# Designs tried in a protein design run: designed miniproteins, single chains, continued (4). Part 83

Each design is a single chain, and the fold is of that chain. pLDDT is the mean over its residues in the fold that is shown.

## One batch from the design tools (miniprotein)

Design m14857
Fold by ESMFold2-Fast:
Structure m14857 (fold): chain A 74 residues (1-74)
Amino acid sequence: SMKKKLLGDIYVGLAYISLSLGLAEKAVELLRKAKKLGGKLTKEQKKFLKMKPEEQKRFAEEQRKKSLEISKKL
């Protein structure tokens, strides 16, 4: 269903926001839901899901730092 794919893409967006906030576990949950609904994950998001939990936490911290740096340029 096209509607399920669109909902999956919404979950991908929510996962991106969760990563930008450093919420690794929430991002994993949201990306798994997105994948189940046929949402289009980025290559980076697919790699993130294959990471160990400690690596996922580090990745989310890096994404949060990048988001803070971008906000300072606004």
Scores: mean pLDDT 84

Design m14858
Fold by ESMFold2-Fast:
Structure m14858 (fold): chain A 65 residues (1-65)
Amino acid sequence: SAARREAAKAYLQEEFGFDEATADRVLDAIERHGADVAAVARELGLSRADTAIIIDALRRAGLLD
């Protein structure tokens, strides 16, 4: 939902220090690739370890299904 996406963007900005544009890119990559950490990492130019931490944190916060 739009409300969940806005909450996820705020979470990424607060917890990881991302700007709004970076938070949007992270969420778009996760929506496109789902649980494929390696694909999300490649699209965003992040390490797999950092990408896994981000995805796990969002799931733990109830911001990903």
Scores: mean pLDDT 86

Design m14859
Fold by ESMFold2-Fast:
Order: sequence, then C-alpha cells, then structure tokens
Structure m14859 (fold): chain A 70 residues (1-70)
Amino acid sequence: LEKELEAALSPDRSYIDSRPDLTPEQKEVLFEVARKLRLIGILIDAELAYKKNPSEEIKRIIEEVKKLLE
C-alpha cells in the first residue's frame, strides 16, 4: 500500500518539486495535504467496498490506511 500510494502521488510530487516559487517547507506541507487526501479517499472507497462485499483483503487495506493516517 505505501509503495502504491507513493507511485499514485508521484505526479503531484513532481509538479510540486518543479515549483521554483515554493520553499522546501511549503512543498512539505503540500505533499502532506496531498498524501492525506489520497488516503482519506482510499479509506472511504475501501469501507464502502467492505460493506458491499466483505473480504480479508479489503479489511487489511482499511487497517493499513488507518495506520498511515496516524
């Protein structure tokens, strides 16, 4: 999940890193916001999927996303 999340965020990361007008601190804040928004989206989708068709794999995704949001 962490590797897949990093890959999914790669375009956002490249775009933010390419911004010469942003400080390293501002880039860090934007990366963290993007990361959290993506994780929240995954969590919502996984919980909805689990309610419709419960599976151990979906349950593990929910648990992993919750750990990453801590």
Scores: mean pLDDT 77

Design m14860
Fold by ESMFold2-Fast:
Structure m14860 (fold): chain A 86 residues (1-86)
Amino acid sequence: SMSEELSEKAGVALHIAASHLGAGDERRAAAAQEIALKYVLKDPSGAEGAREVAEKDEENHEAGMELAEEIERQYREAVEREKREA
């Protein structure tokens, strides 16, 4: 489904971001994180999938978890902005 595709893309992007952070490539890590955030904002299930992928990265586990937390925070901020229009 579209939801599953978005979750997979977000997770892969987050995993790539964590990998680049581990290699010291902050610029590519930031680009991958932006891509992950874009998919998460389109579908909430993407956030959960991205977290699961990040948690499985043993080499960059902490960085992956922090990236997943950042993406979740930005997603929640976007949802709260919508609620203010109600």
Scores: mean pLDDT 63

Design m14861
Fold by ESMFold2-Fast:
Structure m14861 (fold): chain A 75 residues (1-75)
Amino acid sequence: SAALGREMLRNAHSDRDTLLRLLSSADPEVRLEAAKALSTAGLLPVDEAQRLLSDADPEVRTIARVELGRKAALA
């Protein structure tokens, strides 16, 4: 359920692997918050960001585009 996904997200604050799993949540708000948390921590991998460019939620796609653009500029 969406409530379970949000509870797991709150409990995952310091766990990168749990946040990465939440990027595949059925709830777009959970995916968005996981992507924001990983991006803020500098832990969102390029391959996951590329996958999120095809996400159903436009805000998730926006975070992925910004993150990939930032990483490309620094490379």
Scores: mean pLDDT 77

Design m14862
Fold by ESMFold2-Fast:
Structure m14862 (fold): chain A 108 residues (1-108)
Amino acid sequence: ELEEQIAQVDRLLELALERGTRRVFGLHSMDEEGRKLVDERFEEWVKRLGGKLIYKFETEDGSLEIYETEEGIFLVRSHAKTLEARRELYSIADKILIEKGYEKEPLP
């Protein structure tokens, strides 16, 4: 269930903070019901962690928002009705996160 998935991501966020292994957490929705649930829970995360909006992108086929917390955690919310639009949003998110200091290993 999406609610259980959101709870699992929240748990993974705490574990990653303890281990220092990951600083990016995101929620993605593919339909309007999922989007409403994601929006509600994501806004709770932003309020709880003190996230500030650093990037917003919106088209007819989808939307992307990236927030940064004072601790340097990035929170990503995305919505896309198609797999193609989702891939485009993920590519944009990766680019912005790298520009903001999220380091990835070099491509093989």
Scores: mean pLDDT 71

Design m14863
Fold by ESMFold2-Fast:
Structure m14863 (fold): chain A 84 residues (1-84)
Amino acid sequence: PLAAAVEALMEKLRASRVGDEVRAEAPGVRIEGVVEEEGDDRVLRGRLTEAGLSAEANARVLGVPPEAPVELTISVPKPAPPPA
C-alpha cells in the first residue's frame, strides 16, 4: 500500500545524496523524484503516479483531478551526530 511505498522512499531518501533520483514502489503504488537539500533537511520532490489503494485512495482522490499527477514532498532531517 501507499504507506509501505512512502516508508521505502523515506529510507532511500535518507541514504541518498543531493541530486540523486529516488524511486519507490509497492503493489499498485509508484513514487519517484529527485533529492534536494533545503536548510538542514533532505527533501524529495516526487510524484505519485499510480495508487492501487482501496477506499482510502478514492477518498484522497476526491480533492485531486484524475488527470493531474499527485505531487508528493517528503523531508527527512539529517542524522544527528553522536554526542562527543
Scores: mean pLDDT 59

Design m14864
Fold by ESMFold2-Fast:
Structure m14864 (fold): chain A 81 residues (1-81)
Amino acid sequence: SLEAVRAYVRALGRRYGLSDETIDRIADALAQSVAEGKEAPQEAVDLARRIQGKSPEEVARELEKAPPLVAGYALVIYHAR
């Protein structure tokens, strides 16, 4: 469900210490994309690969730099392992 997607992203964003405003933008962008049946952009796959083996602080920094949709999909891809 879209509620589960939002809840999952909020939990992960809090774990990395992202701001509530950033978490809300990420959760909303991802939920809208999922509702539209769209695939993850290549940039999200690339970001998920780039944050592999990094510290939580480095992961947070990369997520903050990324567009909300890219950050949202990257979080889901990275943690789906």
Scores: mean pLDDT 84

Design m14865
Fold by ESMFold2-Fast:
Structure m14865 (fold): chain A 70 residues (1-70)
Amino acid sequence: AETLTVHYASEKEKPLVEELAKEFSKISGHEVKTEKGSEEKARNDAAAMANVIIGNVEAGVKALKELNKE
């Protein structure tokens, strides 16, 4: 299993991002860790996780892996 990082921009967003990360992890089989980042990183990571949750598993995982490079 590959470990992927997802970002939240504020403490207010953290619980929602953690919920998305848990659901992403269940569906994709990847370990996920959460950390604080920019608003842009948080939005992009959330979009990739949402893609997996709505059924676009391969595309969403690929998107999050690309985002983890930068």
Scores: mean pLDDT 82

Design m14866
Fold by ESMFold2-Fast:
Structure m14866 (fold): chain A 80 residues (1-80)
Amino acid sequence: MEEELKKRILEIIDEYLKETTDPETIKILEELREIAETESPEKVVDAAIEAARKNPDNEALVEFAQEVSSEYYKALKKEK
């Protein structure tokens, strides 16, 4: 579960990084990618939600936080 979730989160981050040209958003996404590599998926979700909360008008960060949260909660529901 954790490896599948980590891979999915990294894939989502990579997709957003490819579409984003704003340097500030790129910096935040790169920080989230580092968290995804070094911390638990829960920490990534927490950080993504905080980034969206701080930047509510940033559509990319808001959508990213929603996608990552959705994937995390789906994984929790399937946890064995």
Scores: mean pLDDT 80

Design m14867
Fold by ESMFold2-Fast:
Structure m14867 (fold): chain A 70 residues (1-70)
Amino acid sequence: MISEEKKEKLIELLKKKASYAEIAEVLETSTDTVSSLFRGKSYIERVEILLDMLGVDEETKKEVLEEAKK
């Protein structure tokens, strides 16, 4: 499981429309793995998937999604 520190860092990156490389670094995986996970998905759909995987609370999820839609 991802640590709370990495979870917070990833949330901030998602608000700023982070690159696959930045997401891969926080998740300690390859850019190819992240690209495969998000293949055919919009940025908003990718953010929703990551937030669901991280198990963030509904208030945090709503805040990040609103920022990502800008």
Scores: mean pLDDT 74

Design m14868
Fold by ESMFold2-Fast:
Structure m14868 (fold): chain A 73 residues (1-73)
Amino acid sequence: DALESFLEYLREHAGDPFADPAESRAKREERLAYAKKNKTPLLYPSEEDKKKAIETLKELGFSDEEIEEMLKK
């Protein structure tokens, strides 16, 4: 499942909240770059998948603005 694989990659690269602050910032930036580049599963989801994806992205620390940017064609 492309959407599940995409979200799992973001979870694995979210970083440890207890890690070094510089490492956490670097991981966040890398994660955001990956999401912008590989956002295809977010562009044509079902309504249910879209809600699930938005909720998961918020749990991973993406802001509403970042999520909106990722969903733009």
Scores: mean pLDDT 65

Design m14869
Fold by ESMFold2-Fast:
Structure m14869 (fold): chain A 66 residues (1-66)
Amino acid sequence: SMMEQIEKLLREYEEQIRRAVLEGDMDGVHRLVQDLAIELQNLGVPQDEIDSVVRSLADLRDEVLG
């Protein structure tokens, strides 16, 4: 289903972003967030939901480092 595809995509990108944060690769974090936003847009996810995901990923940096 589309929901299962979105959940898998979010899980895979979250793991990659956590890894990039731990490695200090902030350029990689930026690129992964942009790539995820494009992938979600291509799947027809509303922009307000994409914006919410991007904000959650910004919070993830503080969670991983704190």
Scores: mean pLDDT 81

Design m14870
Fold by ESMFold2-Fast:
Structure m14870 (fold): chain A 85 residues (1-85)
Amino acid sequence: MLSEIEELNLKALKLTVSEEKLKEAEEDIKKRIEDILEKIEKKTGKPVSKDTSLEEFAELLGLSEESLRKTKETIEKLNELFEKL
């Protein structure tokens, strides 16, 4: 399954890769996000939206503030790595 960090990392790649490759990745990402949301809904019994903020998403999943912070920091590091390319 595509994690939140993978979702955001792929969104960041959108800024660095060609338009043609971007379209293919975008369609795959959309499908994976939908599957993840459906699985979360089935698991928790709570409907979630793809437009849900990261903070709300972490709350729905029962994640700690520390976990959310680590996710954001990892995304920041990934963006820094892509900038160096």
Scores: mean pLDDT 61

Design m14871
Fold by ESMFold2-Fast:
Structure m14871 (fold): chain A 59 residues (1-59)
Amino acid sequence: SAADELAKAVFALDEARVAAIKAALAGDPERLAEAERQAQKMVDSLTGEQRARAQALLD
């Protein structure tokens, strides 16, 4: 799903892929919000500098 792909890209710190997925979902705000909520759950499971970097990419 788009949510799974966004979470994977954020976890991998793949800035280009995060941007591409968000751009693809820009026409569907509800689906984008759902994907961001699922990615946020993954970020919330991280700690320290990795969490900070992942959060910055998701924001």
Scores: mean pLDDT 82

Design m14872
Fold by ESMFold2-Fast:
Structure m14872 (fold): chain A 102 residues (1-102)
Amino acid sequence: VEEAIKEVNKLFDELKQKIREILSPELAEWFLEQLDTLKSKVIEAIKNKDKELFEEVKAQLVRLATKGLIMALLEGREDEALAFQNALDEFWKKVEEIFEKV
């Protein structure tokens, strides 16, 4: 569990760095604030082996990602929007792999 939490923290830090590089400063700041809330819930789900909470966080991330994608597209940032979606997909796949091991 402690090792899983350490890996999740690293994945969130890596995602935050990518998001700051991809999105506009204002959109990145908004997204990163929401992401910190989700990080706390992911760690709780891992500590408690709570599959229901984990799926709930996944649903919240999908909704957040969709909103971020729409806002990036409205800014005319189509290439950045695609990079954003790819970064989130890769991130969540790795988080799911960690959760499956606990």
Scores: mean pLDDT 81

Design m14873
Fold by ESMFold2-Fast:
Structure m14873 (fold): chain A 105 residues (1-105)
Amino acid sequence: MIREKLLKIYELVQAGKVDEARKLAEEIFGEVLRKGGPELIGHIVRQVLLFGSKEEVKAFGVALGLLQPPQEKIDAGLREAEKYAPKESLDAFREGYQLGKQAAA
């Protein structure tokens, strides 16, 4: 399941295996983030933040932070998610995104 792979990405980042985490994130999300428009990215972000656990949402943030998709796609997804997702999910995503971005630097 995609959820199991999300948690594995987080585990790899915590273990300092950043290149392995990035490869796994690219395998799951790379093509959809490159080819998908803001509507599709917004839908995916909204679904994860609405239905994911706090741990899964944070791991999803880490995956996107590692991949660093265009800011406009992330902003579109967050605007859509902000309408429906609880604040704790938005906070968990943002925390994970910054962690992934820092690990990628």
Scores: mean pLDDT 80

Design m14874
Fold by ESMFold2-Fast:
Structure m14874 (fold): chain A 78 residues (1-78)
Amino acid sequence: GLEEIKKLLEEAKKSSVEEQEKLLEKALKLLEEEYPDNLEAQITVGVALLSIGVGKAVNDLEFGLKKALEILEEFLKS
């Protein structure tokens, strides 16, 4: 569920670059499968994953993960 996706995003923040990529891919797949209408969360996680792929600064990844968690938290409260 949504809490599992949040846990994946929180673990990604603490993980190595290789593990972050795997966790973000898993979180994105779960969002697409379980919450296909939550485009904001999907875009935010997708941007974080792209940031890893293009070698962007750690700050970009942290911003993306924090934003994804905020969006998921808001959605969970709805």
Scores: mean pLDDT 69

Design m14875
Fold by ESMFold2-Fast:
Structure m14875 (fold): chain A 77 residues (1-77)
Amino acid sequence: SKKLEEEAKKALEEVEAEARYLKENVKPEWTLEEAKAIVYERLLKEGREEKLLLAMMAEFSKTTPVSVAQLYEAYKR
């Protein structure tokens, strides 16, 4: 549980860091949310689905009253 939450948080932090890099160095006209969408699309195309799901679960858990553990359980079903 705690390890899953830490891995999800780290995945989101890495996605946000890459999104900020892209916005600052590649496309300054992108919003941070648009840059994150590009990072998520790249992860999906590269087959890095687990990292994508962990980052999305961490992001969703910030604004919705659900835990990363609940989201991961739903995904497994």
Scores: mean pLDDT 76

Design m14876
Fold by ESMFold2-Fast:
Structure m14876 (fold): chain A 71 residues (1-71)
Amino acid sequence: MAEELIKKLIELAEEAMANLEAALASAANEAEAEAARKRIEKLAEIAREARENEFSVEEIKERLGKALEEA
């Protein structure tokens, strides 16, 4: 079921964002903080796109996978 897969992808994005928020709180310098914020913004956008059904499950999987690989 596409909706269940999308829900799982949103949950993965939210979990990754929570981990990055912890990293942001522990950042040693502004560069680390900015990198974490940019990753959070990308993951939040992917989660929003998934929630609004703007992309297919496969497209969301690929976008999320790339964002997680870069984090």
Scores: mean pLDDT 75

Design m14877
Fold by ESMFold2-Fast:
Structure m14877 (fold): chain A 69 residues (1-69)
Amino acid sequence: SAEEALERAREAIEKAKQAIDNGDVETAMKYIKEAEQYARELFAAGRTEEAERLVNEISELKKKVDELK
């Protein structure tokens, strides 16, 4: 369901943040990719505002990952 996709996206974002805090680029990128997949599912389900907020948060995480490289 869209509700499950939102929960999974939030979980992936939290794990990506933890990986970034630990300097683990590979794990952070894995969870960023998972969060992007759930954001796409939310767009498909018509949950546009929530999906856009996730995309913005994911974009900020990607910037942080680039700073670790």
Scores: mean pLDDT 87

Design m14878
Fold by ESMFold2-Fast:
Structure m14878 (fold): chain A 85 residues (1-85)
Amino acid sequence: LEEKKEKIRKLGEEIKELLEKLSEENQEKLLKEVDERVEKAAKELKKLAEEKKLSKEEIQELIAEAMLELAEEALKLAKELLKKE
């Protein structure tokens, strides 16, 4: 869990640096895409936790996995948007 949190933190820093380099239009596109993915992930995690009656530790691990995947996708999108500028 702590290792995943550290990876998320590092990815967040890279995303922040790329956001500062993006045009305002592309910043809005990235944030909208991230918001939509966050809403979808939160809904799926809530359903999974309720259906499987997961422990607090299992829920924390799933949240960390979802956040890591989201951060990786956000970084990829940010790089693609920057490349097109």
Scores: mean pLDDT 77

Design m14879
Fold by ESMFold2-Fast:
Structure m14879 (fold): chain A 97 residues (1-97)
Amino acid sequence: MELLKDILEAGARIAEKKGDKEKASFYYTLLGELYLNERKFEEAVKWFEKAVELYPNGYNYAALAIAYRELGDFEKSQEYAEKAKAMGNERLAELAL
């Protein structure tokens, strides 16, 4: 999985250099999902935070809320779930709450 991780990071950095924050955020979201699937929740949070910093959307807010829930950080989980809900991702936000 190291190669896939390197490819996703490279794709994100190339998109950032082009000014395509939406595409860069998408790559960072995929990277976060890879770590979430491996149950590496601290790493998942890191990459989802990078994704929301570049281009926030309901999906990456919900993903970040889920990752914080898995870490036991209920305050941050609630905060990001509410942000996801505000952006129309109510179903995903409810799964994190």
Scores: mean pLDDT 83

Design m14880
Fold by ESMFold2-Fast:
Structure m14880 (fold): chain A 90 residues (1-90)
Amino acid sequence: MAERLLREYREALERLEEALKKAKESEVGKEAASAAEGFYNATLGEKFEELRRRVERDPSDAEAARELLELTRLLLEFLENMMKKAEEAA
């Protein structure tokens, strides 16, 4: 169970990193990247770090793995929504 969640988390994290890189390379995407980073720093950073430590300590912690995946997906969706708004405004 936790192994699948950790794999999905890694895949979501890679997708987030790729989306963030593309946003930073785009003139219209730079604001979206800044907004996503600001959202992470203001709201998610401490909890994300706590959950990362939990899954590093115990890879079978399915609750921590699931929540880590959910937060990663939330940040990715936020970035993708900001990118769409930036493209529509351009």
Scores: mean pLDDT 78

Design m14881
Fold by ESMFold2-Fast:
Structure m14881 (fold): chain A 94 residues (1-94)
Amino acid sequence: SMEEALKEINKERNKASREILQLAYDAALGRLSEEEAIARIREVLEKLKEKVEEIMKKYNVPEEIKKKILDDLERAIENAEAAFRELVATLRSL
């Protein structure tokens, strides 16, 4: 069902958000280079895209809804990278 698809997508999005937050923390503490952290974030986001597409295929999500979900996800991905860079820069300026 659509409800089950959205629930599963939100679960994967929440998992990715937690992993990104941990990477930001590690980068801010100097445990991981900014370059390495960004590379790992890209891996997390690519994996998230793959999982979301698999879920939409599994539940036969209509094309109109797929476009809306993918647009929302792409905006979230754009914001996540920008927010990460801004957060790390801010923490280093203190």
Scores: mean pLDDT 80

Design m14882
Fold by ESMFold2-Fast:
Structure m14882 (fold): chain A 90 residues (1-90)
Amino acid sequence: SAEFERLIEEARRLLAVLRVGYVPTLPEEYHDQFLQELQGVEQRLDQLGKQPATPENLERIEKVIAEAKQLLSTLPPAVLAEAEREVAAE
């Protein structure tokens, strides 16, 4: 499904924005832990991308997107915009 593939790519994009824009805002002692959590989510998205586009799998990806957007909403708008530009340039 084109919609399923689009949602997986959007989720991956948001995880990259979290890595670039959100992780640096955390105290240094939490950086490695949060990066490991992001890597775990990326691995789960890779596995989901190999599964059928069922409603249940769509909901799982939508939850990842929603949670990522909620974390990014805590950033100052200028910081978020810069992180999004850096990810788009990759």
Scores: mean pLDDT 87

Design m14883
Fold by ESMFold2-Fast:
Structure m14883 (fold): chain A 72 residues (1-72)
Amino acid sequence: MAEEERESHRLVFEYFYAKLLLKKKENGDMTEQEARDEAAALAHRYLARHGVLSPEEKEQLKKEIEEYKKKI
């Protein structure tokens, strides 16, 4: 189902993007565009390896994203 695949990609992208923005805050040497591009590449690789996220994985990832966003 293309919709589930797109949702999985969006969540994995947001997870990596939040992690990279936090890393940018610590080091300051990466642009937001570079973080976005890196997050997109990481999300693509993750989904190629693991496939579509289960509902439980989606909920866990949403929690992780919120925690990283609070640290940025």
Scores: mean pLDDT 78

Design m14884
Fold by ESMFold2-Fast:
Structure m14884 (fold): chain A 55 residues (1-55)
Amino acid sequence: MKIIIEVEGEVSDENLQIAEAAGRLMPVGATMTAIVYERDEEGKLLSTKITITAE
């Protein structure tokens, strides 16, 4: 089984690991999209779109 993770923007390693774990629990052929909110060093809120596909 392959897990494909596509990121639009910047995401932390911790959130990327969570996305991979979620993908491994998905049924084959499923796709999930999530929006991750993280703050940069200035405290500015950043939103990143993550698409997870299980093959």
Scores: mean pLDDT 78

Design m14885
Fold by ESMFold2-Fast:
Structure m14885 (fold): chain A 96 residues (1-96)
Amino acid sequence: MEKVEEVEKELKEAEKLIKDPKTREEGLEKAVEIAGRAMEAMMDAIYEGASAEEIKRLAQLAARALGLATKADPEYGFRATRAMGEAARRAIEAAA
């Protein structure tokens, strides 16, 4: 489970990497990873009874990471969507 502050920091780093053509692919890979991790953290927070505010912030971070990847490259947007779906599936199975 990732903390909100850690995910926010990693997302800012990914945004910075995507802006530089030399590190764009590295930034996109990080955005895909962040989308999945933020989704997993959000699902874990829901099942652990975290605050509605923390859950919303994690959901917003997952959405921002997905949006960042999709806006830069639709292929990475699809990869981010798959990563988020896999994270949600694993969290649901773990909670069952």
Scores: mean pLDDT 82

Design m14886
Fold by ESMFold2-Fast:
Structure m14886 (fold): chain A 80 residues (1-80)
Amino acid sequence: SEEEAALAELEAAFEAYRAALAAGSPQVREAAQALADAIVRFLTTFPDSKLKDSRGYGRDEWLALLVYLQDKYGLPAVEL
C-alpha cells in the first residue's frame, strides 16, 4: 500500500541517520534533516495512521523522534 511504502521510506531514512551517528559522520545533521523531513511527510500524509514498524514505532514514536531531532540539531520547528 502507499502507507506501507511511505513507512518503508521513513524506516530507510531512520537507518541512514543511525548509520551516520554510529560512524561519527560529518553528514549526521543532513541525515537528521532528511529523517525529520520524512517524518513530517509521513505524519502529514497519514495523520490517523495506526501502522507500526517491526520495532513498534507508530505515529507517537515518530512524532517524539521529530521533536528530539529538531531540538538536538536546531532544525526548523514544523507544526503538525
Scores: mean pLDDT 82

Design m14887
Fold by ESMFold2-Fast:
Structure m14887 (fold): chain A 93 residues (1-93)
Amino acid sequence: SSEEYKAILEEVKKELEELIKIAKDPKVKELLQEVLKKIEELLKTEPTKEEAIKLLEETKEALLEALKVEEDKELILRLIGAILRVIGYLLDL
């Protein structure tokens, strides 16, 4: 249901907001902020399953790109955790 997809996207939004707050690297912040904006726009609508899957895949890609650049070990671990949670949501859909 659209409500189920919104709930998943809202949880992903919260996690991205937390990662952005603790990130120090401007490139990491930019990568996460770009996908956060897309999530915020989709949350203004009644998201379809296809739209939710597409955006979760884009979120996974942004997190993986951030992981390649990040040098802080604590933030690396948090990014890995976020990637695994997004994969979990994708498997649930």
Scores: mean pLDDT 89

Design m14888
Fold by ESMFold2-Fast:
Structure m14888 (fold): chain A 81 residues (1-81)
Amino acid sequence: MLTDEEVRELTEEIVKELLERAEEIPDPRQRSSVEAFARRMREETEKAIEEGLDRDEVAERVKKAYEIIKEWIEKEKEKLE
C-alpha cells in the first residue's frame, strides 16, 4: 500500500515528465492541452487523497493516464519529426 507522500511524489514525477515532453510538441494547442492535463492530474490526486480514496487505486489511475498521454505525445512527435 502506497503512502500519501508516495502517491504525491509519483504524481509530481509524472507531471514533470509530461511538462518536459509537452515542450517537444510542435503544435502550441496540443502542448497547452498536455500542460492543462498535467495540472488537472495534480489537482485530482490531491482531491482523491483528501477524500480518502485507496492510494494504490489513485496511483494506478495516474499511471494509466500517463501511459495514454505519453503514447499520444510520442505519436504526435513522430508525425512532425
Scores: mean pLDDT 79

Design m14889
Fold by ESMFold2-Fast:
Structure m14889 (fold): chain A 92 residues (1-92)
Amino acid sequence: SELEERARELERKYEEAKAAGDLDAAGEALIEAGKLSGEILAEKAGADKEEAVAAMEAAAKAIVAREKGDEEAAAKYEALAKEHFEKALASA
């Protein structure tokens, strides 16, 4: 329930930022949503919480970097997300 309320708040912040054309604020909301998704993944799948949060945060940062045209940063964050995701699942 608390995680669901936080998800709704982040969705609102993301939509407001996108409507305003504020890509930086939209990116921040996406990264926070990524962290929350990591917490939910850990709870539901029994994965390591620290690794699941790190994986989803890195995945969100990769999307933000790609939207800004930073392909090198996007590739780096995608690789980091994969490493953390593999560690999270190894604990499940």
Scores: mean pLDDT 82

Design m14890
Fold by ESMFold2-Fast:
Structure m14890 (fold): chain A 85 residues (1-85)
Amino acid sequence: SEAEKIIEIAEKIDPELAALVRRIHEAMEALKRRYEERGEEAREELLEEGRRIAATLAAERAALAARLEDRSDEIEEKILEELEK
């Protein structure tokens, strides 16, 4: 998947960023699986669990945005260095 490829590139550039992207990806995949597995029969429990996962995703996305803002220049430089290989 595109997310897996991004994580692999990120791990070479910034392992902390890669870990954050991996957590976001895993949380999104978990939400998708829960929706597919539990469907309409567990709607109330699924909505509550979905809200908890959405809150976690929002927090992790905010952390990613903050990290990118703090280190955007360093991350951009490392990405360019990797692409030139």
Scores: mean pLDDT 65

Design m14891
Fold by ESMFold2-Fast:
Structure m14891 (fold): chain A 67 residues (1-67)
Amino acid sequence: TVLSQEQMDELRKQLSPRELAVAELLAQGVHPSDRVLAAALGVSVGTARKYRRKAEEALEKLGVKVE
């Protein structure tokens, strides 16, 4: 599902650029593992997991259901 411009603007206010990239993947129905996210973003697995949690929380607050 493509996020609206208004939803994207709200996500940009709540999330860092890396957290926003994770939110876009989740909204598209892509569920990468924490390890895959860590490698793609150049961060630790623990940091990638935190980015995913922040992305999930922001999407949930906007009423976007993660599949």
Scores: mean pLDDT 77

